# Designed miniproteins, single chains, continued (3): the designs that were tried, part 4

Each design is a single chain, and the fold is of that chain. pLDDT is the mean over its residues in the fold that is shown.

## One batch from the design tools (miniprotein)

Design m8106
Fold by ESMFold2-Fast:
Order: structure tokens, then sequence, then C-alpha cells
Structure m8106 (fold): chain A 72 residues (1-72)
């Protein structure tokens, strides 16, 4: 579980960096928690919405959410 959380944080931070967006630690943890507490069939959609709410562009949010969905 700890290793999965670490990997998810890495993916979120990398996606944000590539999109030129700075996310707070609280925003990153919120997105990771969304990925871990959402049913598998809804993870990609829920994470994409959370990333967009945090300020990521739609395209970057979609790509990052897709990568996260593959890990959970």
Amino acid sequence: MEELRKRLREVVRRGAKEAGVTLSDTQVEGIVDTALTTPPEQVETSVRMALRAAGMPDEAAEETAREIAKLV
C-alpha cells in the first residue's frame, strides 16, 4: 500500500510538472486518495475531475488519470 501511494504521488507530480502546474502536497494527497477510494470502473473519470479541479488542463488531466487507472 505505501509503495502504491508513493508511485501514485510520483505520477500526479510528473503530470502536473509536464503541464506546467504547481500542486500543493494537500492537492496531491487528495488526488491519490481519490484514486485509492474510488471503484475501479470510475477511477479514471474521478481522478480526471480531481486533477482538473486542482488546475490541470483537460488533456494533461486525462493522460495522467489514464496512467493512474492502470496502477489501481
Scores: mean pLDDT 83

Design m8107
Fold by ESMFold2-Fast:
Parts: structure tokens; sequence; C-alpha cells
Structure m8107 (fold): chain A 62 residues (1-62)
């Protein structure tokens, strides 16, 4: 269902953001959620998150 696909997208978004933050990156903008209906949708969301990631400065913003 669409609701299930959106929930999966939110979970993937959280995981990707955590991985980015653990890798020394931060997001410049919030990624837009898309429903995960297939692997292409998953790839698009992951790419969007990666494109918004920048290296964290030595001083961590609060």
Amino acid sequence: SMEEALKKAEELKKKMITVMENSGFRLTEEPEIIPLRDIDDEARLSQQIAEKAVPVAPVVPA
C-alpha cells in the first residue's frame, strides 16, 4: 500500500541520515520523502540524501 511504502521510506531515510552522520557528514536540507514501491524508488531516495550531504566542520552545529 502507499502508506506502507511511505513508512518504509521514512525508515530508510532515518538509516541513511544516521550512516551519513556517522561518516562525518551532515544534511544541508531535509530530503523529500518518496514512497518505496521498488528498488528504483529506494535508489532515488538514497541518492537524494547523499546529494544533500556535506562534510561536518570541526565544530558540530547544534
Scores: mean pLDDT 74

Design m8108
Fold by ESMFold2-Fast:
Structure m8108 (fold): chain A 104 residues (1-104)
Amino acid sequence: MSEEELERIKRAVELLTGLKVPEDASLEEIARLLIEAYREMALNSEDGIDAWTGERWPSKNPSKEELLEHIRKAVLLLQENTGLLSEEEVEKFLEVLEEVLRNE
């Protein structure tokens, strides 16, 4: 992955989470930040709905599979609304997210 691709992925995660991604963060660290942020969002959701996607959270403590599906929908919605990431960049990032979740 190029530095420019990594910077776009950082931007996407910052938009999805409202959190600042560290300048030196690896792709795996960025994926972990997104996963942790989404777990906290699910846990603290009063209405059971993700304000970004409009999708209903599966639970306050989603399974790895449920969390990955929800994050996938959020990333695809961001891509449709912003065009920030290419289809290839989306696929690469989702693969890393799946690998990080599998290795927890």
Scores: mean pLDDT 78

Design m8109
Fold by ESMFold2-Fast:
Structure m8109 (fold): chain A 79 residues (1-79)
Amino acid sequence: MIQQPPEVLEPNRVLSREEWRELLERALAMYLSVITDPEVKAQLRALYEEAVAALDAGDVARALELAIEMSRLVQEALA
C-alpha cells in the first residue's frame, strides 16, 4: 500500500492555497505515521512549517520544493 503520490497536479483545477495546505498536512500526517525516528519527525515538522510559511507568502514554488524535500527525507529514512 505504500506508494509515491503524484504530489498534486489536480486533474480539474489549480490548487488554492488552502488546498495546498491540506495536502501538506496530509503528507506530514502520513509521513509521521511511518517514521519512527524522532529526529526525522522533527525535520519533517520543520520542513512542513517552512512550506506553510512559503504558502502564506504566496510562494507556491518554494512550498512545492519543501514538500519534495519532505518526501525525499521519508524515502531516505525508510531505506
Scores: mean pLDDT 76

Design m8110
Fold by ESMFold2-Fast:
Structure m8110 (fold): chain A 96 residues (1-96)
Amino acid sequence: AREEEVRRAAELAREALELQYRLARRVIELRREVPDDAEVLRRLREEHGEELARLRALQAEAARLQEALEEDEEALRELEEEARRYEEELRKLEAE
């Protein structure tokens, strides 16, 4: 059913947002320890390679279901609000 596709798309998108937030937060933390962006990226891949691979897989799967998600205004609104909250938290963390 369409409703099942929307629900699955929203679940994948939320998981991707949470993982993006965790990885972005780790990048900010690493930048405080090591100012070299190349070294930050190397450590991120070394420590969180599995999470980076999972994020790519989630993004690819979510992209396939995007049309179903775009038809559900409530699900899109909730995801936009969650993304906005993560961006605000990352902005606060960078300001510290």
Scores: mean pLDDT 77

Design m8111
Fold by ESMFold2-Fast:
Structure m8111 (fold): chain A 77 residues (1-77)
Amino acid sequence: RSSLTPEAIHEGMTQIIVGVLNSIKGHKVLSVESEEIPTGLKSTITYTKIVDGKEVTLKTTLTMDYDGNASLTVEEL
């Protein structure tokens, strides 16, 4: 039986995403921010990647509510 809290699951998911991004050639994590929002937990990961020889900055947002619903969005900055 899972004794994990939503906070622990969210932190684990955030660290997995950061680890994956850091393992990919041409990707560089710039910042990781975690915050509690009224509906749950939010992590924002800002990173760069190379696209067509150009460095582009992206923002990935992981949101998880206290009911266990998770969403992941990616935005180019």
Scores: mean pLDDT 76

Design m8112
Fold by ESMFold2-Fast:
Structure m8112 (fold): chain A 61 residues (1-61)
Amino acid sequence: MYGKLVPGDEKVEKYLAQAEAYLKKAETAASNGDYAAMSDYWEQAEKFRDQAVKAAIDALS
């Protein structure tokens, strides 16, 4: 099985994956000394983490 989706977890996984991708980009930018790009990617990661938290709360109710 290449991927398992759990009822209520699908949106959380999607948002967390996007947040993780932006976090990785932020870390790469910081490693390259591009702190402006790091800040932008970090902001995007925070936004998607907020959406993941909201989706997780909705899934629990």
Scores: mean pLDDT 76

Design m8113
Fold by ESMFold2-Fast:
Structure m8113 (fold): chain A 62 residues (1-62)
Amino acid sequence: STEERIKGTLENGKLVGKLMAKALGEKGEVKVEVTVSGDQATVTVTIGKNKFTTTIPLSGLS
């Protein structure tokens, strides 16, 4: 289901975020936030002082 795919993506995103934080010398917490609006999900990843926002079309995950 779309929900299970999103959960898997978030878990992988957290792991990648921790590796990125370590590579950048950041010891900060990795925070992943997802906001769903219609057929799109906005994913915001915060790694230390760095913030990344990406929009993912959910139609491609259904």
Scores: mean pLDDT 66

Design m8114
Fold by ESMFold2-Fast:
Structure m8114 (fold): chain A 85 residues (1-85)
Amino acid sequence: MDKLFQELVDAISKLSEADKQKVADLLKKLGAVVPDKNITPFILATAALGLSRAQLLELADALLESPSPAAQRVADLLREYAKMM
């Protein structure tokens, strides 16, 4: 768990500010509590891990629309986490 969580934090940290904002907006849409300011990769990772399996897969699918390798890495980690639930 801790290693996968740290990998998720690191992958999110490599997202552009625009992609981090998209993740925050998607998390809010899926019912997660995300602050309006000082959104850190740790906060986004913690919010994502509070989601259901179905919501994690929805977030991952949305991130695969990004051409960014960092966004695809986040999507892969979210799918890996969903498999453990």
Scores: mean pLDDT 80

Design m8115
Fold by ESMFold2-Fast:
Structure m8115 (fold): chain A 83 residues (1-83)
Amino acid sequence: SEAARQALQQQAADLRQQASQLEQKAQDAFDRLTELGSQAVTNPSLDPEQVASDLTSAQSEYQALRSQAEALRAQARALEEQL
């Protein structure tokens, strides 16, 4: 039905919008990772264990956001293929 087709198109569009937002958050996480790396070199007052923990957390956040965005885009693609 046309209504079912419109619903699938809207769901795919919503998933792509969510993926775009996650990709923006991933870019912010990458920028944070870069800044933390810079601070590790330039600030001798930082605790090395805390720096290592923060870098690992920032890297994990970046990878998680990227994976989530890719999963949402894959879901949108699968819905669009049903149209």
Scores: mean pLDDT 88

Design m8116
Fold by ESMFold2-Fast:
Structure m8116 (fold): chain A 83 residues (1-83)
Amino acid sequence: MAKSLGEVADAVRAAVDTLDLSPELRKKIDELIEKIRDGGLTDVFNAINELDILLHGKITQEQRDALFKAIADALGLKYTPLP
């Protein structure tokens, strides 16, 4: 189901809230979530890519898959985990 960009941003925030992240990392991620809320689809995909880079080596593969599945579901897209 396709959602508004605000609903996508809210879904990302909810998923990130389940993660035990440092305050500095959380601040950077919150800035990316707000870019999703205020941007167009290209800005959403750019923010998602930056989010993946920021979380690289900081969360488990299971946590990453859950987060990106939530984002895909909010965008109305099918999520395929990386091998």
Scores: mean pLDDT 72

Design m8117
Fold by ESMFold2-Fast:
Structure m8117 (fold): chain A 69 residues (1-69)
Amino acid sequence: PKVDLNAHPLKLTAGLNDEEIKEILKMIGVEVSDDPVELRRAVSKFLNEADPQQLEALKQAIQQFLENE
């Protein structure tokens, strides 16, 4: 199953668990917390504040992660 990379930014991580999100954020250079609540906050903040360039980096990281499972 493929994540819809054309979905609204807030939905890009909807199908991913915390470990998957953590790996994807590491790929784009975002600092990740070991606390699941703080991890989810970091994701929400990134998605709400992301420029088109940052959003593209996230989409590329998700695609790379899913294709190289």
Scores: mean pLDDT 70

Design m8118
Fold by ESMFold2-Fast:
Structure m8118 (fold): chain A 97 residues (1-97)
Amino acid sequence: SSEVRRLLRELLSLANLIITIATLTLEGKLSKEDAKELIEQAIDDMEGLLARLDTLDPEIAEKLRPYLEKLRKNKDDPEKALKAAEELKELIEKLLS
């Protein structure tokens, strides 16, 4: 469905944002405190999109849920957050193909 694909593209955009934030933090261009706040906000936005996706396609939402949970668990560690966001991005790209 076009709405499911739109939500997946929005989730992909947020995953890319987290990758950018984590990368800048690892390069010393952004503080860990600022990165944590920005990543947490992005994850909160992603959880809202996932809740909407669950009402339209619960099977796709359940595939994404453990990846988003792993990202939240690792949000305070830029290296682990980067890896979790990259894994989530790869799954979303497969779902969009």
Scores: mean pLDDT 92

Design m8119
Fold by ESMFold2-Fast:
Structure m8119 (fold): chain A 86 residues (1-86)
Amino acid sequence: MLGLVPIKIKKLGENVYELEIADHPGAEAAFERLKAGLKDLEKQGLVEILSEEPRKITFKEIDTSGEAVARVVGAILDAAVLPEFA
């Protein structure tokens, strides 16, 4: 069965977002995947990680093109979906 680890998205400012992994059996695995994905996007110059806390990460979108936004959304979905059925 396809499961989903809940991720709360909060807009803190223009192009600044906070992602918080809800309390869930897959939360730690989801957070590690989310961090890996966002750090990879940061290396590509698409986002800037502003802070990292246990199960919470804040980032800024540097590139707001449709393609860059799609990559950020893809990283969030990958982190949220995979832990449940992996």
Scores: mean pLDDT 75

Design m8120
Fold by ESMFold2-Fast:
Structure m8120 (fold): chain A 86 residues (1-86)
Amino acid sequence: GEELDEATEKALADYEKIPDPALRQLLISAVEHTREILKREGREAYVAEITLPDGQKVTVLLDARNKEAIDYRVEKGKIKILKKVP
């Protein structure tokens, strides 16, 4: 439980550095909703890194079952899996 919260806080810290407010808000909402669903369903997550169009790298949470973000479509070839969290 705690590791998922820590991974979410890491992702949120990365998103605060995004200068585009629309993209920042989209990713914040997506990671918070992903955490809520994964906690509710008792599912594991992957912590992953993605590269944004401007070249910035940010942390995302993926459902471990399908390696997808719930509310945000990520190009599969642009995702680097870092670790799995319970």
Scores: mean pLDDT 76

Design m8121
Fold by ESMFold2-Fast:
Structure m8121 (fold): chain A 67 residues (1-67)
Amino acid sequence: SNVEKLQKAVDAIYEAMKKDPNLTEEEARELAKSLGLTDAQADTAVRFARAKYKLDEINKKVEEEKK
């Protein structure tokens, strides 16, 4: 389903961002398209992956301040 493809793309981009902080939007978009997404779906997957990555950074900082 399209939802499953989107979820896999978000996870793949998120993991790629963790391995390479310099990953470009074009590289992330191409990764999503390689999983069978359209250009619009790839843009959405990149946005969700970035939001997830930023939320993890915020959560890590909050936890570090409570130690």
Scores: mean pLDDT 80

Design m8122
Fold by ESMFold2-Fast:
Structure m8122 (fold): chain A 65 residues (1-65)
Amino acid sequence: SLEEEVDFLSRVPGIDRETARALVRAAGGLEGLAKLPVDQLSAIPGLTKEQAEAVRAAARERLEA
């Protein structure tokens, strides 16, 4: 669910629940986050490149579980 994806992403250092919700909405869920290039993720307001890399890695790990 959307809330489960938001809860998961909010565990990434530096990512609060509002940022996590914006990320899930902008990318179309964890699958979208896992597939987007870091450059496109870092274009989302409020993200550093390091945070964008961490979010993408976390989404990929979650989908592999």
Scores: mean pLDDT 78

Design m8123
Fold by ESMFold2-Fast:
Structure m8123 (fold): chain A 86 residues (1-86)
Amino acid sequence: MAKEKLEEILTKDLGLTVEQFLALSREEIRRLYKENPDAVGTALVLASLILPEEKAIEYEELLWEFNGIKLTPEQREKRLEALKKR
């Protein structure tokens, strides 16, 4: 379900496949966010639900960054631990 919603948003709003989106660097995602913040923000949330914890935390960090918040190393560790428990 989350994967199907991710595919739909990526194709409709960004013209990307899931595989293409997951291959993007953080810098490329930052650039896309400036162009289409709603679609990129939603895609990062949906992707974080289906990805392994190591990748999900990177997308959570980007979402926090886009909201003007930088995770400390301690906060990152706590979030990573929470993601492992899902």
Scores: mean pLDDT 80

Design m8124
Fold by ESMFold2-Fast:
Structure m8124 (fold): chain A 55 residues (1-55)
Amino acid sequence: MATIEELEKQGDTKTAKILRAALTGRAAAGHPVVEPDQAMVDAIKANLETHEAAL
């Protein structure tokens, strides 16, 4: 997906990896695959920043 490719181009491999895993998990569970939007990307980044700050 373009959004994941854009994240990888920006060097944000960690967010791209999490987003891919989430979409793959949904597909494996038989749920319809949705296109990631910017709000979903921003939410993942915010969660990662919170986790890294706690380490």
Scores: mean pLDDT 65

Design m8125
Fold by ESMFold2-Fast:
Structure m8125 (fold): chain A 69 residues (1-69)
Amino acid sequence: SEEEKIEEEEAELAELKAAGKAPPASEAAREAALKLAAIGDALDKALKEGRKPTKEEVERYYKEEEARA
C-alpha cells in the first residue's frame, strides 16, 4: 500500500541521515519545482495569448529557469 511505501521511504531516509549521508529528496524536489514553474509560466502565457501551450515552450521555460537557478 501507499502507507507501507511511505514508511519504507522514511526508514531509508532515516538510515541515510544516521549514516551522515545527505538525503536524496532535495535534488529531486528542486528539479520538480523547476519543472512545475516552467509549466505554470508556459500555461499562463499561452492562456493570455488565447492559445494552447506546447511541449517545446515548456522545455524552453524549463531551460531558462534552470539557467537562472
Scores: mean pLDDT 67

Design m8126
Fold by ESMFold2-Fast:
Structure m8126 (fold): chain A 85 residues (1-85)
Amino acid sequence: MEEKVYKEVLKTLLGNDKTASSSDPIQREVGLSLTRMTVSIAKRNFSPEEQKAAVKAFREAAEKSKNPEVKEILLEGAAELEKQL
């Protein structure tokens, strides 16, 4: 439930961050696109309880990321989700 959604979203975001942090420009764009898609799915398809879990995952993934573009996407996504709640 909340803990399961949090863990699965976090796992997905950490995987996308590794791709977005690649030295290959093509892999970097793929990782950024996957990160944006994960945020979009949470905003459109998740219940309010799942959105709260996703916000927690987004903020933790942003804190762990060293990629400024990934941080921006996740923090903006978290803020927009909180605004819907």
Scores: mean pLDDT 84

Design m8127
Fold by ESMFold2-Fast:
Structure m8127 (fold): chain A 75 residues (1-75)
Amino acid sequence: SPLDERLLELGRRHNELIDSGLLTPEQQEELKKVLEELKPLLIEKGQLTEEEYDEVFKQLLAGIEGNVAVEKERE
């Protein structure tokens, strides 16, 4: 379905951005946009409730911000 194809595409893009190390502000902003687009699609498909997604999303963002801080410290 188009929804499943879009979820797969966004998931793949998410992984590509994580693998890039998120070293630029542009990569970080693109990742946030991907996560924001994933939220309504996952809720629509019924895979997660809004509350479940908000918890997972918050944890993912905290992990991403932590990784960026570590990379900045390695300069």
Scores: mean pLDDT 68

Design m8128
Fold by ESMFold2-Fast:
Structure m8128 (fold): chain A 88 residues (1-88)
Amino acid sequence: SLEEAIERLYEHAKKAGVELSKEEIEEMVKKLYQKSIAVKVLYLKEVEKKKEEEVEKVKKELIEKFKAEPTEEDWKFAKELLEKFKAE
């Protein structure tokens, strides 16, 4: 779960001597999931050319599972990343 991932990262950061608060780690993990969901959804749509209904289902499942809804900036990031991927 998201909360378990945050707790594991916090314990690892402590063990590694990294001075990050649990709140800072929580914010970082949420931002990573928001970007990851945006990238995955656009990859399915733009690269794999999945039908809109399949893409929407995966989007809803990922948002519900991770409780992390992509922001406008996360969607822009994902689009730019995939445009670079397509250019290669």
Scores: mean pLDDT 78

Design m8129
Fold by ESMFold2-Fast:
Structure m8129 (fold): chain A 87 residues (1-87)
Amino acid sequence: DAAALREALAQPENVAALRAHLEALLAALESVPDIELRAELLRKLVELLRAALAELESIGADPAALAVLREALARAEAALARAEAEL
């Protein structure tokens, strides 16, 4: 399973799809009109992305896939900070 995931994340098309899906998810969460719910969902996303990044690093995932996760995490953390500032 870990080997299959590592192989899948070595494919450029899968890395591009991962980036696109994470960008779409982040945009959807930032569009949530309830600020308390938006902050809660963004906190969950940050926790999920940190866990995913740690797991993918542990299995030796492709650096391009790790870069996508790190970029998504940084964006999610920035979005969370903005949402919390509005609370």
Scores: mean pLDDT 87

Design m8130
Fold by ESMFold2-Fast:
Structure m8130 (fold): chain A 99 residues (1-99)
Amino acid sequence: MLEEEAEEIIRGVELAAEHDAATAVELLVKEGSSLTAILAAGLFSRVPDVKALLEEMKAADPEKVVEMAREAFKRIFDEILDRAFERRKELEELKKLLE
């Protein structure tokens, strides 16, 4: 179970290291990969040093891979939310200029 989840996470991260998010997701969908691999590819495509993360994951045991993915997912989600709030502030400033 953990070994399968770790392999799927690593598969997603591998495609994220070689491709942009849209291409990585499309390739995994076409090959019938798990939702875990697809989600990993989409989210890890946003990690600045995804190639270094991939090498670290390949050297880790399955439990550590799953734990690393959990922590990375939390960070990526927080960054997405922070960007959304920042974009909202930019729109509010633009509205002030148009008044």
Scores: mean pLDDT 76

Design m8131
Fold by ESMFold2-Fast:
Structure m8131 (fold): chain A 73 residues (1-73)
Amino acid sequence: MTAEEKKELFTKYVEEIKKLSDEERNKLAKEAEKNRTEEDFLLNLAIGVVRIEEGVEKAIELTKERRELKELE
Protein backbone atom coordinates (compact mmCIF):
# COMPACT_ATOMS: atom_id res chain seq x y z
CA MET A 1 0.00 0.00 0.00
CA THR A 2 1.45 3.38 -1.03
CA ALA A 3 1.40 6.51 1.19
CA GLU A 4 -1.27 8.05 -1.07
CA GLU A 5 -3.47 4.91 -0.86
CA LYS A 6 -3.09 4.92 2.95
CA LYS A 7 -4.18 8.57 3.15
CA GLU A 8 -7.22 7.97 0.90
CA LEU A 9 -8.25 4.83 2.82
CA PHE A 10 -7.78 6.59 6.19
CA THR A 11 -9.97 9.53 5.05
CA LYS A 12 -12.71 7.12 3.89
CA TYR A 13 -12.56 5.25 7.23
CA VAL A 14 -12.83 8.51 9.22
CA GLU A 15 -15.95 9.51 7.22
CA GLU A 16 -17.55 6.05 7.66
CA ILE A 17 -16.72 5.83 11.40
CA LYS A 18 -18.29 9.25 12.11
CA LYS A 19 -21.62 7.77 10.92
CA LEU A 20 -21.37 4.74 13.26
CA SER A 21 -22.57 4.38 16.87
CA ASP A 22 -20.03 3.88 19.67
CA GLU A 23 -21.08 0.19 19.95
CA GLU A 24 -20.49 -0.36 16.20
CA ARG A 25 -17.10 1.39 16.47
CA ASN A 26 -16.11 -0.88 19.40
CA LYS A 27 -17.07 -4.02 17.45
CA LEU A 28 -15.14 -2.85 14.38
CA ALA A 29 -12.04 -2.00 16.47
CA LYS A 30 -12.02 -5.48 18.09
CA GLU A 31 -12.29 -7.18 14.68
CA ALA A 32 -9.48 -4.99 13.29
CA GLU A 33 -7.19 -5.89 16.23
CA LYS A 34 -7.64 -9.62 15.47
CA ASN A 35 -6.68 -9.32 11.78
CA ARG A 36 -3.51 -7.18 12.27
CA THR A 37 -3.29 -6.04 8.64
CA GLU A 38 -2.12 -2.57 7.53
CA GLU A 39 -5.72 -1.75 6.54
CA ASP A 40 -6.95 -2.81 10.00
CA PHE A 41 -4.26 -0.61 11.58
CA LEU A 42 -5.54 2.39 9.59
CA LEU A 43 -9.11 1.54 10.61
CA ASN A 44 -8.16 1.42 14.32
CA LEU A 45 -6.22 4.68 13.93
CA ALA A 46 -9.28 6.32 12.29
CA ILE A 47 -11.56 5.09 15.12
CA GLY A 48 -9.10 6.51 17.67
CA VAL A 49 -8.88 9.88 15.91
CA VAL A 50 -12.70 10.20 15.64
CA ARG A 51 -13.07 9.31 19.34
CA ILE A 52 -10.40 11.84 20.37
CA GLU A 53 -12.12 14.56 18.28
CA GLU A 54 -15.56 13.75 19.77
CA GLY A 55 -14.01 13.38 23.25
CA VAL A 56 -12.46 16.85 23.01
CA GLU A 57 -15.84 18.32 21.95
CA LYS A 58 -17.59 16.53 24.85
CA ALA A 59 -14.87 17.67 27.31
CA ILE A 60 -15.37 21.29 26.18
CA GLU A 61 -19.15 21.01 26.70
CA LEU A 62 -18.68 19.33 30.11
CA THR A 63 -16.24 22.10 31.11
CA LYS A 64 -18.76 24.78 30.08
CA GLU A 65 -21.57 23.04 32.06
CA ARG A 66 -19.33 22.66 35.14
CA ARG A 67 -18.25 26.31 34.95
CA GLU A 68 -21.86 27.50 34.50
CA LEU A 69 -23.01 25.34 37.45
CA LYS A 70 -20.17 26.67 39.65
CA GLU A 71 -21.00 30.31 38.76
CA LEU A 72 -24.75 29.83 39.35
CA GLU A 73 -24.28 27.52 42.37
Scores: mean pLDDT 75

Design m8132
Fold by ESMFold2-Fast:
Structure m8132 (fold): chain A 100 residues (1-100)
Amino acid sequence: SAADVLAFAKGLLLGALRDFREYAAKHFSPEDYARLNALLDEAAARIEAATSVAELVATVEALRAGLREFAKGADPESRAAIERFVAGLDQLTALTRELA
């Protein structure tokens, strides 16, 4: 069902945000980590509140835009990790659209 697809996609996205946050805690500077946490906290709240796949996709697109802007001012190693994460979000968004 659409509700089952939405619930499953939310779980995958929240898991991806958590895993990236754990990675960043070990590898990012304290400043870059704080900036990332602000973006991920906003995205997590919006993902949890989403009532449709369209709202979920829009939330991921907003997060992607925020991450790209953050990457411009981030340390080179942080930037590379952000770019890999954004690529992963694009793949997950494509999969979610196929399931919906």
Scores: mean pLDDT 85

Design m8133
Fold by ESMFold2-Fast:
Structure m8133 (fold): chain A 89 residues (1-89)
Amino acid sequence: MEELEKKIEEAKKQYEEGDAALSRVREMLPDLPLSEIRALAIGGVEEFEKKAKEDPENAEIYTALARAGRGFQAKIEYDKLKKELEELK
């Protein structure tokens, strides 16, 4: 139980960090709708992390997109883990 609660806390921290990165992405790409940003970020986390290392001039946007994508993935995992914890009670 404590291990599951620790995973929930870690997932929460990841999605909170992702929300901050999403705000940064929205500032850099104001004309792009949230649904498009979410789809790009979730599907492209590893690719954006790689591009941030290969393209230092655009590293800020790629890093923010990767972090936002990790945050969206962490939110899905957080919701799943919370449901699992409720089923164990």
Scores: mean pLDDT 79

Design m8134
Fold by ESMFold2-Fast:
Structure m8134 (fold): chain A 76 residues (1-76)
Amino acid sequence: MKEVKFVKEDGSEGSIVIPEEVDGDEVIEQLEKLGAHPETIGALALLSAVFGGVMTAEQVQKAAELGKFLYELISR
């Protein structure tokens, strides 16, 4: 399992523990419940689709990093 950090709707950092492989839709549902920013959700949805709906914890972390990058771009 891997701890994945993500940006929340208020711009603060949240965290979630992800197994080595996970369904992208399940991760999206859990992150929405944790108050993840829409850009984090969008990045996860995009990368989940690219990877065929199943993601590794490292791929989830990269999606969260992409979401943070997009959040920073729209906040400037």
Scores: mean pLDDT 83

Design m8135
Fold by ESMFold2-Fast:
Structure m8135 (fold): chain A 68 residues (1-68)
Amino acid sequence: GVEEIAEKYGLSPEALGAFRKALEAKQAGDEVTAANYTTAASLLVIAEDKSPEERNKAARDLIALVDS
């Protein structure tokens, strides 16, 4: 599932959480929330080219911005 993708790319638990929330929102038909968390998850995948510390910071900041 999406969790396997997050693990494959070495994403943080925060990034995995974003993927899970996006999937749950999509299944619930909440298009706005699904789009927001999908965007955060996508940006985190791009950030995989950075160090694990930078990816963790990006995950936390992106989730905070999306939830704001």
Scores: mean pLDDT 63

Design m8136
Fold by ESMFold2-Fast:
Structure m8136 (fold): chain A 88 residues (1-88)
Amino acid sequence: SELEKAREQALAAIDALIEQIKAAIEELKAHPNANPEVIENLEKLLEDAKETKKFLETADLSVEEYQQLVAQVQGQGKLLDEVVKKEL
């Protein structure tokens, strides 16, 4: 169903974002001149993403709500890439 597909896409999107944030934190921690405030901000973003995943595991949302969440998560991933590029 469209609902099941939308839910699967939302779960995949948040899992991808969590792994992307974890990778970014480890890369920045390995970089000798990385800004510690950027690392702290990413650790907060990771906590927020984990809370979103917990919500999605039990949530009963509409197709439109799942699609909105996917768009939001993808937007966060693009912003994360730009932040990491500036620090590396």
Scores: mean pLDDT 88

Design m8137
Fold by ESMFold2-Fast:
Structure m8137 (fold): chain A 78 residues (1-78)
Amino acid sequence: LIEGLEAAKELVEQGDFEGAVRLLEGAKTFVEQAGLPEEVRERIIAELERAIRAAEQGDAEGAVKHLERAIEIAREYL
């Protein structure tokens, strides 16, 4: 998960927003299946959805911000 989120951040920094969105959708599916506590799962998914939305709009700063928040939450639990 964390490696995938860091890779998505690099894609955003390179301007590959479509690649980043695909990777983030995969990360969202992984989190939904990972058996995490509901509160933690909801927090990570919410940040991933915000990152996807920002990336779809070409907002690199917003996408990175929400990605970093998702990574921080994931590191606390994984």
Scores: mean pLDDT 83

Design m8138
Fold by ESMFold2-Fast:
Structure m8138 (fold): chain A 71 residues (1-71)
Amino acid sequence: VKLSPEQARAVGRAARPGLDAAVRYGIETGDAAASEAMGRAATRAGAKEAGVPVRDEQDLRAVGAAVSAVS
């Protein structure tokens, strides 16, 4: 999946509260696996809200990389 910088920023804004919550959970509990799962779920939710299709894990990774590049 190729995202415009505007789409990547929209996903980042939508995912941000969930990503912040995932990081906080990881720090408080030490559960890195749960923190990563929460982060992936937040990115998927953000992509859905921004209208970006995520069909598989490769799409999710591409979305995550694009969001990181514009953050």
Scores: mean pLDDT 78

Design m8139
Fold by ESMFold2-Fast:
Structure m8139 (fold): chain A 66 residues (1-66)
Amino acid sequence: MLDSEGAAKAAREAALAAGSDEEGAEKAYQNGLKLPEGDSEKVAEAAREGANNENQARRARQLALM
């Protein structure tokens, strides 16, 4: 189970791994901080919203769910 900081870092990591730039990674991180603990699907959605295009968004979501 991830705390809010862990969820935010997981979302940021997935966004970066999907090819997002630093701005996108920061958006994913900020979205992750708003999530309740332990919700991996919400973390995946936060990572997706940090993406700069649809292909990165889809990849970020998949990486966050793994």
Scores: mean pLDDT 72

Design m8140
Fold by ESMFold2-Fast:
Structure m8140 (fold): chain A 61 residues (1-61)
Amino acid sequence: MVLTDEEIEAAAEEARKLPREEAFAVFSEIYDRAVALGDSRTAVRVLELAAEYEEEYRKEQ
C-alpha cells in the first residue's frame, strides 16, 4: 500500500509518542515498505523524520 504524505506525517507523529526503540521500528518499517515499492521520495522523507526525532529525543531527554 502506497502511503500518502498525510499518512507519513501521521505515522511520524504517533511514533514521537513511543519510546525511542519502538519509534525507530515504525520508521524502519515505513522505510522498508517504501524501498520495496521503489518510492525513493518516501524513503528519504522517513529518514529525515527519523533524524529529526533522534535530535528532538536527545533534546527532551
Scores: mean pLDDT 74

Design m8141
Fold by ESMFold2-Fast:
Structure m8141 (fold): chain A 77 residues (1-77)
Amino acid sequence: VELSEEELEAGLRAEAEVLPRARALAEELVAAGASPEEAIARAMIRAAREMAERLRESAPRAAEALRERARELEAAL
């Protein structure tokens, strides 16, 4: 349940790389005619999957939790 220092560092590094791209995707989707709610949801799904991929070796439990979160968000669309 608690993140190790290594897992926390890996998570922060992944977040710093993924969040700007997720924000850009949300803006792109809104510009293409998606609602802000749909655009944010799709950007969050993409961000969770990309973070999971980056964390698969350094923090596999966090990666799995992110994949589960992406599935939950996708099911809610």
Scores: mean pLDDT 78

